# Designed miniproteins, single chains, continued (2): the designs that were tried, part 78

Each design is a single chain, and the fold is of that chain. pLDDT is the mean over its residues in the fold that is shown.

## One batch from the design tools (miniprotein)

Design m6868
Fold by ESMFold2-Fast:
Structure m6868 (fold): chain A 77 residues (1-77)
Amino acid sequence: SAAEEVARLLKEAKEAAEKGDLETAEKLVEEAGRVAIEAGADPEVVKLAVEAYKAGLRGDLEKAKALLAEGQAKYEA
């Protein structure tokens, strides 16, 4: 399923980040976002989630939290 593919890509992104390969990690997060959009997810919500994950990978936890909260608010509206 698309959800399983997204989960796999995000797991691979985390593993790349743990190895210090942030460039590969960010590309994998972007690919997960693309898969989610193709599966019918809201592009605005996905864009915010992708930027939140990328901020988290860079260690900007406050930016990641703010973006996730914005995406959650749009999803629940």
Scores: mean pLDDT 82

Design m6869
Fold by ESMFold2-Fast:
Structure m6869 (fold): chain A 71 residues (1-71)
Amino acid sequence: SSFEEFEKKLKEAEELLEKAKETKDAKLAEEAAKLYEELLEIVKSARFPGRDEWIEKITKLLEEAKKVKKE
């Protein structure tokens, strides 16, 4: 299902962002940002519980990934 795909990608993106923050690795931050952008498309196009909350949460995580990339 689209929700299972979403959960899998979210976990991968969160792991990449965590590593990027710890290592200050701009490439890992860029990869996390790409996954978060894909996740936002999935959430916007899919219908599942907590859609609006997930949009807000993923948008914040995407901004964090972009900030790590810039620093």
Scores: mean pLDDT 79

Design m6870
Fold by ESMFold2-Fast:
Structure m6870 (fold): chain A 56 residues (1-56)
Amino acid sequence: MMSEETRERVERLATPEAREAERRGDIGLAAQLLAEAGASPDDVRAWARELQEKRE
């Protein structure tokens, strides 16, 4: 589960394209775009995990 601080950082760095990838269920692309935007590995992992839990 992501903390509010982690979620805020993810939302600041996530581009509209990363959000579209999330909506399409393309977790790999969403995580990659977040990482390219400069998110820490922990933040990328936390967000990817949350997206995977939503899919399952």
Scores: mean pLDDT 78

Design m6871
Fold by ESMFold2-Fast:
Structure m6871 (fold): chain A 69 residues (1-69)
Amino acid sequence: MLRELVLRAVGAAIAAIGALLDGDLEEAEEEVRRLRAIAEELKKLGYEELAEEVLKIAERLEEKIREAR
């Protein structure tokens, strides 16, 4: 279970970065929303430190999306 969530988070982060590089801000925003959902799921399961790391990645990507507008 934890491994699946981590792999989903990595996948969403890679997809968000790819979308951002392609200038697809809408897709990047969708993948960031997926990262936030995964962080909430990790927190719910008691993996608070991992949830915070995933949330930091999401926040960093959101900042890059805002800068690209």
Scores: mean pLDDT 84

Design m6872
Fold by ESMFold2-Fast:
Structure m6872 (fold): chain A 76 residues (1-76)
Amino acid sequence: MSADERYVEELLERFRRELEALVAAGLPPEEVTEAYEALMGRARAEARARGLPQGLILRLLAEMEEAFQEALAAME
């Protein structure tokens, strides 16, 4: 894979670990959602700072949203 694609995978892996830790801590859905918004904002800023193409940024955001929905489902 390209260096940019590897960077996206690294951001997603870090995001998934942080999201899993929040769920494991037993936080209510409201607090998990607030933390998710902060994590997404940080990842977007890092991706832009690296100069990632718009298509990869959109893919990153879509995969983060997907992981977040999976985490919320797992809390039930």
Scores: mean pLDDT 81

Design m6874
Fold by ESMFold2-Fast:
Structure m6874 (fold): chain A 61 residues (1-61)
Amino acid sequence: EEEEKRREEARKRFKEARIEFVELLLKLGLLKEEVAKKVIELIEKGEYEEADKLIAEEVEK
């Protein structure tokens, strides 16, 4: 279904935007490389809440 493909593309774009945000934090030195890698893996798995929690824990240091 074309509509279903469009929905999957929207979900993919949302995931890509989140990954880009994590990469930006890594570039700014706000996240350690190891933490950024783990956060990206969580985003790829759809574990957005766990990813957000991990980012918050590192940035609050």
Scores: mean pLDDT 77

Design m6875
Fold by ESMFold2-Fast:
Structure m6875 (fold): chain A 86 residues (1-86)
Amino acid sequence: MMVLPDPDKKLKPGDVLSKEELKKLFGIEAPGALVTAVKGDKVTVTLYDKEPPKPEGSEAVKLGDTTYLVSSEESRKAEKKWLKQK
């Protein structure tokens, strides 16, 4: 996991960065990365041993000053919260 600058705010949670994009945008040598969070002019990326596939059914949720990549299962969890025992 790594925090990188994104002053143009072009990256959003769920974006996949290729080896070429990581080198061109950040000067990082890695096979690929996934944007997992965005906070202001900073993005959090998870580096992978190979180029990751774009996540399916994932949504972006803003918690405070940070937008996180979360699965669509979170909407189901919100509904199920009414049925959870205390």
Scores: mean pLDDT 68

Design m6876
Fold by ESMFold2-Fast:
Structure m6876 (fold): chain A 57 residues (1-57)
Amino acid sequence: SAEEERALRNFRKVLENLDTLSPVAKRVALAEAKEVLATSTDPELRALAQELIARLS
């Protein structure tokens, strides 16, 4: 879906810029990644969400 494609692009951008993100942006990304794991069945989106959680935890 367009929403899933947007989430994929957003998560990739977050991963590319982890070292320069504000603490607030990191918390928002972590919350969004956790929501994806609770609601999405897309394997690529879930994989990116898991990577974000691992790197931000």
Scores: mean pLDDT 82

Design m6877
Fold by ESMFold2-Fast:
Structure m6877 (fold): chain A 51 residues (1-51)
Amino acid sequence: SLAEQAARHLLEGARAYDAGDWEKAIEHFRRALQLDPRNEVARRMLAELEA
């Protein structure tokens, strides 16, 4: 489902963030938000990383 795909991207984004790979984290969080526009975690993480 789209929700499961969004959750996968959210998880991969978090892993990239923990590894210090900001560009990869941003790509995964953007993809999660595209698949689930109401995903507040992805929105907050993107706001932080793009600041």
Scores: mean pLDDT 84

Design m6878
Fold by ESMFold2-Fast:
Structure m6878 (fold): chain A 54 residues (1-54)
Amino acid sequence: EVERLRKKIDELFAQMDQLDQDYEAGKISPEQYRKQVLELVGEILRLIGELEDL
């Protein structure tokens, strides 16, 4: 479902915002931040591709 995939994408963007906050607070290293951002971006791109196939 398009609406369900959009909601999941929005949730992943919210997780990225939290990750940015954790990085600014010094809770994670620059290397961990980079790896987790790339992981979240990969998930978002996969869901966007899935959305476009519907």
Scores: mean pLDDT 81

Design m6880
Fold by ESMFold2-Fast:
Structure m6880 (fold): chain A 94 residues (1-94)
Amino acid sequence: KKEYYLSLTPEQLAAVGVGVVLRLIGVALDKSLTPEQKAAEARELVRDAMAIIEAFKERGLTEDAKQLETILDNAVASLDPEMRAAAEEARREA
C-alpha cells in the first residue's frame, strides 16, 4: 500500500486521505452494520489513513501529514466506544 501512496501526487494523496476518513464516518453512520463489522472496518481504514500520513511524512509534506492526523483524530473521537477502541488499537499498531 505504501508504494501506491508514494506514487500519487500530493493532491491525489490528500484526496485519498480525506476519502478514507469520510469512509470511516460513513461506516460509523451505517445502521446495517453490526458493532463488530464497524470495528473491523475502522481498523482497516485507520491503517490506510496511517499509511497515507506516513507517505506524507516520508515526502517531507509535514503540514499535510499534520492536517490529516487532526482530521483522523477528530473522526476517531466521534466514534462509538467499540469502534473507537478498534481504531485506537490500529493507530498504535501503525
Scores: mean pLDDT 83

Design m6881
Fold by ESMFold2-Fast:
Structure m6881 (fold): chain A 83 residues (1-83)
Amino acid sequence: SVKEAVEFSSRSLLESAKSADEIIETRGPELRKRMEEARKRSPEGAREEAERLLLERVQRLEDRKRREEEERRRREEERRRRE
């Protein structure tokens, strides 16, 4: 349904935003410098740099999901051992 699709998109955007915040906090100055340089050279260059940053955000999101899944497995193993 449309509602379910909107919920999925909203969650994806929220997780992407969290990943972006981490990138901005740790590598923000370097990334901003590169983007400003690309904009001065060409608007197309700025778009290309933005696409690269989006790919990095996607990779970060996937890494976060993987870590979360690893935590779930760890907790499940601990719980099973406590039986």
Scores: mean pLDDT 65

Design m6882
Fold by ESMFold2-Fast:
Structure m6882 (fold): chain A 98 residues (1-98)
Amino acid sequence: GSGAAIAAAQRAIERDPEGGQKLLDELTEANEEFSRAEGLWLRGASPEEIQREVDRAEKEVDEVEKLVDQLAPTLSPEEIAAIRTAIDNIRKGIELAR
């Protein structure tokens, strides 16, 4: 879940403070924007409002994926798997909201 991904990003800060902090920030933003999109969908907001927050969540997830690839040499396989699982869960949630 997202908790394991956040913990992985926090560990990355110990090895690469700049890259790890950026990863933590983007993961936090992706989770917050997805939660916002889900909240809008659940309360029956307009398709335009939902799509705007979905687009933001997709953008942040893409940034997280790029950062994982850049930080791969400093991340353990378990940390990479946790972050990629969080990315996949957000992407699946986005597909369900469409």
Scores: mean pLDDT 81

Design m6883
Fold by ESMFold2-Fast:
Structure m6883 (fold): chain A 73 residues (1-73)
Amino acid sequence: MLTELEAEAALAPEMAAALLEAGQRIGRAVVTASAPSEEEARRQAEEAARRVRELAAAAGVEVEVETRLAPAP
């Protein structure tokens, strides 16, 4: 079944691994990060996105990964 994943950067790789192990096909993943600096948040989101892509590739699944930053307060 095609699934969309939305997760915080810290949790995204673990959630992706669990879904892939359950036989789900992740068609799209949205990874959101929040940190004191925009640059740090972007770095964290990109690292999580890379891990999600690696997990999907290892499972033979194509996934579109989008990174987002939490809005400023």
Scores: mean pLDDT 78

Design m6885
Fold by ESMFold2-Fast:
Structure m6885 (fold): chain A 55 residues (1-55)
Amino acid sequence: HMEEAREAARKAAEVLKPIYSKEEIYQAMVDVAKSKGLTEEEAERIAREVVEELF
């Protein structure tokens, strides 16, 4: 589900933010969303929303 994927991506981004760049975090969020069974397009949308929320 998209809501669960977004929540997981957000938590991962919060952990990575102190060490990694915005671009590196975006890629990590895409990977997390894809691991939840989302398509490439949905994963990129979730990653963009999470990164925009945190940065």
Scores: mean pLDDT 75

Design m6886
Fold by ESMFold2-Fast:
Structure m6886 (fold): chain A 79 residues (1-79)
Amino acid sequence: GGLEAARRGLELGEEALRAVEAGDGRRAAELAREAVRLGLEAMRGGVVAEGTGAVLLGIGAVVEALLRGLISAEEARAA
């Protein structure tokens, strides 16, 4: 349910940040988008704190990838 979505979202958000550190912007954007999706799913299921955490990790990874030049602004908007 929402708790499992929140846990997976947090895990993928952390993986997205690791992908940014590895210089893999496309992988970071893919993982970040899934983290945001799962975080929003968790929030809709009532797991607001952990779900919000997953969304923020995902957004942070996309922003960091964009700032490092690993993805384009258009790719960031799609993530």
Scores: mean pLDDT 84

Design m6887
Fold by ESMFold2-Fast:
Order: structure tokens, then C-alpha cells, then sequence
Structure m6887 (fold): chain A 56 residues (1-56)
């Protein structure tokens, strides 16, 4: 949904600040999550990922 798209964009943007490898890893993991996880599970993982990236 729209909320997941916003979280995805924020996570990729924050990972990009750490470097190109981090950005590519985030893009891969998020795209995999979109296929394998429910929206609720993906949202929780994205929120945790964003929090971890902000602390890095």
C-alpha cells in the first residue's frame, strides 16, 4: 500500500547515505520482502530497518 511505498523509499534513501552497496542490499531485501512477506510483516521489517539505519 501507500504506507509501505513511503517506508520503502525512506529505507532506500537512508541506506544510500551509507553507500552504494548498502543501497543495493536494501533494494534487494525490500523487493524480496514484497514477494515473500505479508504487508504487515514487511511494514514491521521496514520500520526496524529505518530505525537501525538512522542509528548507523
Amino acid sequence: GEEIEKLKEEAIKLAGKLGEAAKKTAEYDINRGLKELSDEELKKRLEKGIENLKSA
Scores: mean pLDDT 78

Design m6888
Fold by ESMFold2-Fast:
Formats: sequence, C-alpha cells, structure tokens
Structure m6888 (fold): chain A 80 residues (1-80)
Amino acid sequence: SSSELEALREELLEKLVSVLKSFGVPEELARKIAEKVIDRLSEEEIKELLKESEGNLLPALKVLNPEAAEFIQKEIEKSI
C-alpha cells in the first residue's frame, strides 16, 4: 500500500540522515540529499537497505544501486 511504502521511505530517510550527519553533513542538507537518494530507489531496494545497520548502509547501497551510491558519495564530498 502507499501508506506502507511511505513508512518505509521515512524510516530509510532517518537512517540516511543519521549516516550523512556522522560524516559532518548539516541536517538540512542531509535531509535533501537523503530524499534525492530515496527517489532513485525501488520499493524492493528500500526494503533490502532497511535490513542493514547504519554502518553497512552505504556499502549495501553500492551493491544494490551503484548510481544512487555514486550520487550520495559525491554529495558527501561536496558537503565536508
């Protein structure tokens, strides 16, 4: 359902924001980057990523969706 998918997207958004903040990205920018990353992901990719801990999230993203991983890496490098 759309309600279930939105809940999953919100959970992944908060995990990505936490990861981005750990790299020194400001919270407002981290949320914008995380939203753009999630927009690149399928429902199945979101579900697979939610099985991962925060420390494994970026390595898992690189395996599942290399384009989204390259995008987030470049945004981190521009932000710190």
Scores: mean pLDDT 86

Design m6889
Fold by ESMFold2-Fast:
Structure m6889 (fold): chain A 61 residues (1-61)
Amino acid sequence: GEAELIARLGELVREAKEALAAGDRERASQLLDEAIAVARQLPGPIGLVALHELRELRATL
């Protein structure tokens, strides 16, 4: 359900930020792309805010 998507999104974002901190841009890119796909499944403002933040992070790669 929606709560499971939100939890998965949070997990992916956490792992992507950890990968970025470690300098692993390839892993971070893969995780961010998956997080973006999950965020697109979320309706309303939560999904839109997440998409904006994820695209900003992805732009650093």
Scores: mean pLDDT 82

Design m6890
Fold by ESMFold2-Fast:
Structure m6890 (fold): chain A 112 residues (1-112)
Amino acid sequence: LSEGEQVKDKIKAALKEAFPSWSDEEIDAFVNALLSLGLSEQEILDIIDYLKENAVSETTISIKTAIEMLKKAGLNEESIKKLEELLKKRAVSKDVISFKDFINALLEYLES
């Protein structure tokens, strides 16, 4: 395995431990999204810990927590504003989004 594949496997293991109800497809999508943002292994592990401690449930997160996580990921103000608009469009309520919809918003942002 390449160095990148080894890093990805470590991150996937951390996500499975933090969110054991997530599907392999959700884990793969989230890992790929975070790596596409240019984050290091340690930065991604710190984000996983942050999400675990600040999630509303195993399947949902507040929009505020999602935005704070993206700021920790080093995204600029313009990118944060665009992502906040995408998150709000997918929100279950005015302040809460599912992790699935959060991951889909990140993927939409990365493809635009």
Scores: mean pLDDT 79

Design m6891
Fold by ESMFold2-Fast:
Structure m6891 (fold): chain A 58 residues (1-58)
Amino acid sequence: SEAEKLYQQGLAAYKAGNLDLAAKYFEQALKLDPNFEKAREALAKIRGVPVEEALKRA
């Protein structure tokens, strides 16, 4: 899906050390699929929010 492709781009940016770019891709993935748990978890880790708290907001 388009959301999954954006998530993969976010992972590539994260592995490259570009946390700002990674966060933008994960946010775009969540805009297309608000229930995309992997993208929400990844974004929570970058922002330092506990994963459990981020998942409750879905």
Scores: mean pLDDT 78

Design m6892
Fold by ESMFold2-Fast:
Structure m6892 (fold): chain A 52 residues (1-52)
Amino acid sequence: MTDEELEKLARELLSKLPGDYFAARDAVVDYLVEKLGVSREKAREIVRKVYP
């Protein structure tokens, strides 16, 4: 999966998740790490770019 695909997925997930800003970000990072095998550092970077 490309960085662009990860950013698109992160945006979609952030828009659908319940909760506050920080909870939504953490949930998306966790999803990318656990479901897609992305490193935690990479997942955090993607989410920060999409939802700083």
Scores: mean pLDDT 76

Design m6893
Fold by ESMFold2-Fast:
Structure m6893 (fold): chain A 92 residues (1-92)
Amino acid sequence: ITPEIAEQEKADTLRTAPVVIEEAESLLDKLRAQPATPEKAQLIADYERIIEEARRVLERSQAATTPEEVFQANVDLALVEIRLAIAKKAAE
């Protein structure tokens, strides 16, 4: 594993995490505009958690100085993206 690979992975995470946050926030706003139901309350909680996790990944990625820290942030972002995809499908 080279420093160049770690630098590229960090750059990718720093580009992707803000996009994930923006998409999740947009979907959360749409849910909050709809009439309240128990199912909607669960989806709101899921999106709020996804946004929180994505923000933590962004902060850790910005602070990352070792390849291990960079790759851990990349893995954590991938898990957040999977959770967002599941939440989006549940909202359909």
Scores: mean pLDDT 82

Design m6894
Fold by ESMFold2-Fast:
Structure m6894 (fold): chain A 57 residues (1-57)
Amino acid sequence: MEELEKRIEEAAKKVADIFAKEYGLTPEQKKELEERIYRTARNGVPGAREGAAALAA
């Protein structure tokens, strides 16, 4: 089970990096996005895009 959580963390960082480049997020916004993606993925549902949009706005 820990392997899945670690993969989710890694995916969240990669996705946050992509969104930071696309939406011009600050390092603080990128870190918050990583946390939001991780929480959303832990709940097994999409929401990363909404999180990125909220942070970028």
Scores: mean pLDDT 70

Design m6895
Fold by ESMFold2-Fast:
Structure m6895 (fold): chain A 95 residues (1-95)
Amino acid sequence: KEVEEAEKFAKEALDEQKQANKEALDIAREKGVEEGQRYAGMATSKVISRLYENGAKSKTEEAREILLKAIEEVQSSYDQTLAEIEALGAAEKAA
């Protein structure tokens, strides 16, 4: 039950992060790199905070490991999105 709840929460958090990354890229294209980076950072901080809070409440080590891995995936996804936002800014300067 704890593992199933952790898996559902991790999936929801990763889906939320994927959506936030997409929105951050759209913001970067429309309003510029700095606005996209700001949105990405703010949204990612909220997702990571929720995962840490849920991990702290988890009663099993297995559930905690699932949530910690989700945090790593969220951070990796965020880093990838930041690189894509920076690449958009570099391309605009070159054009």
Scores: mean pLDDT 82

Design m6896
Fold by ESMFold2-Fast:
Structure m6896 (fold): chain A 75 residues (1-75)
Amino acid sequence: EEEEREKKEWDYIDRLSQALAAGNEEQADKILEEMIKEAPDEETREYWKKLYESLRKMVEIGRADGAAARAARAA
């Protein structure tokens, strides 16, 4: 059971990271909802939400930098 949980967590983290990196927030939100639904306790749910929020902020900063670079190249 622990091995299965660890595999699921890894798969979720990988899928979530890929979705966020691709800018697919809709898919990322769905993945987070699945993780929260499967979380065994409130502490785990808070942890996943906090992790997601941190990842989103990192991607948003990267996207803003990328958008600025694109605008500079277009100008």
Scores: mean pLDDT 70

Design m6897
Fold by ESMFold2-Fast:
Structure m6897 (fold): chain A 62 residues (1-62)
Amino acid sequence: SEEDRRRIIRGVEVLLTSTDPVVIKVALAELSRLVGLSEETIRELVESGLSAEEIAEKLLAL
């Protein structure tokens, strides 16, 4: 659970900071697999203006 939380936070930070389409695509796919949500749902949360930790908490609660 702690390891998964760190992986989720790292993935969200990559999505918030990266401009590389390949890196973004890989991070979305990894997060989708880890949390069981669609890439579209994850993208909407990343675009919400929340912090990486707040986004990670929402992903874990869904």
Scores: mean pLDDT 82

Design m6898
Fold by ESMFold2-Fast:
Structure m6898 (fold): chain A 69 residues (1-69)
Amino acid sequence: SASPSKEEVIEKLKEEIIKLMIEKFKLEKEKAEEIAEKLIKRWENAASNQRTVTSLEEELEELKKLAEE
């Protein structure tokens, strides 16, 4: 069995961000996709901060908590 690649994990996180934006924040699909793309791109560009996929997952969990309030 192949372990998920970094790219596969990023794609999964992007899907979860889009889903969260649509379901919890009631955003349109196109806007949700745009926000997800911007978040992923900013995270990728922050290589200088040594951000891991785990850091992106933590950011998503924090966003979920805000949506549940």
Scores: mean pLDDT 70

Design m6899
Fold by ESMFold2-Fast:
Structure m6899 (fold): chain A 59 residues (1-59)
Amino acid sequence: MSVEELLKKEHELLVQVATTTDPEERAKLAAELSKVGKELRALLPNISSEEYQKLLASL
């Protein structure tokens, strides 16, 4: 998955976590978000602790 695809997926997961009221679904989404975040950090080690935190701030 490209960086662009990972960023889009992370944003989608952040929105879903924020809007989901079902705890089981939220837990699954949070696990997927964590996985995407790890992949994104591996691809962008010099980018954006700050930019990454801006995305996480919407959570």
Scores: mean pLDDT 72

Design m6900
Fold by ESMFold2-Fast:
Structure m6900 (fold): chain A 58 residues (1-58)
Amino acid sequence: MKEELAEGFYKTTFTDSESGHEVSIVSADFFDTLTPAEASEAMAKVLRGEATPEELRA
């Protein structure tokens, strides 16, 4: 299931066919402009509610 958290920010949930566990991944259209470290920190902050998408675009 794909859920839009904010404009250009998405949470995708899928089920692992082997374990049956649900896994969630956060993606954003502008993540391609970030370094791997910046993208990882941005995802963690959004999931914790510590940052807005607007702050991460700056």
Scores: mean pLDDT 60

Design m6902
Fold by ESMFold2-Fast:
Structure m6902 (fold): chain A 68 residues (1-68)
Amino acid sequence: ATILIEVPKKDTEAIKKLLTDEFGAEILQEFDVGDNSYILARIPDDKVDAFVEKVKKLFPEAKIIVGK
């Protein structure tokens, strides 16, 4: 699945590490707008729900949009 993540810049490295190290995701694009970073990543479909739940617990300011 493709996901778009919006996070405060302070959380960008932690989110990227979580995506790549724990969920086997590939970072497709990363860009900064104002005080936020936007990360476009491809994640295994079976790991999407677990990733979203973990992000909600660890990064309450993060917003996630899940593609098809």
Scores: mean pLDDT 82

Design m6903
Fold by ESMFold2-Fast:
Structure m6903 (fold): chain A 86 residues (1-86)
Amino acid sequence: MTAMDFLDAVLAAGVTTLPVTTEEQRAAVRAAADALGAALGRPVVSDALGLSDEEAARLAGPDGLILLSSISPTASVVLLVPASLI
């Protein structure tokens, strides 16, 4: 998976363009994080699931990544942060 394939998967799952309020949207976010984790060979957990930083870090584990999303009407930012730094 390339960086563009990753961004396309995240956008397709609605992580950066849709409000994550339904179970269907939460399932899509989990699927995108799982796909990214598979591509990177390490666990990925999304903050869009409504987890605290501590809970997200616990679920990702010391070798995992936290997917942070910041959504605005004109821009979206997605960051991957090592769980060990949370």
Scores: mean pLDDT 57

Design m6904
Fold by ESMFold2-Fast:
Structure m6904 (fold): chain A 67 residues (1-67)
Amino acid sequence: SAALEAVREEQGRLAGRGAVLYELGKEADEVRVVEATDTRLVAEAVVDGKRYTVTIDFATGEVTVEE
């Protein structure tokens, strides 16, 4: 369903934005979901013109924000 896909993408954007706020203490200017599953999120975030990759592993609880 396109509606369920849109909901998953929006939840992924919110989770990615939250990870950036928590790890970097800054609001992301842009967040794009690359991969969203029940066990993993990969998102690309732009913060102050720098590109970051956000990875959240829901199985392990590991959060990584990398430039």
Scores: mean pLDDT 82

Design m6905
Fold by ESMFold2-Fast:
Structure m6905 (fold): chain A 65 residues (1-65)
Amino acid sequence: DEEEKLEKILKELQEIFEKALNGEYSREEMEELRKKLAEIGDKIWDKLTEKQRKEAGEFQDKLDK
């Protein structure tokens, strides 16, 4: 199920964002994560629900600061 798969990916990304915000990654690892998140967003954006897009955007904004 595509919906279930996307929710799982977003859940895993939320956990990664939480670890990043808590300083569990180095500066280099953080930069790599930002690039990977942008690539993932570009690939799946059109398949996300409105709620999933909002959640992804909120965490991406926190990483952009």
Scores: mean pLDDT 68

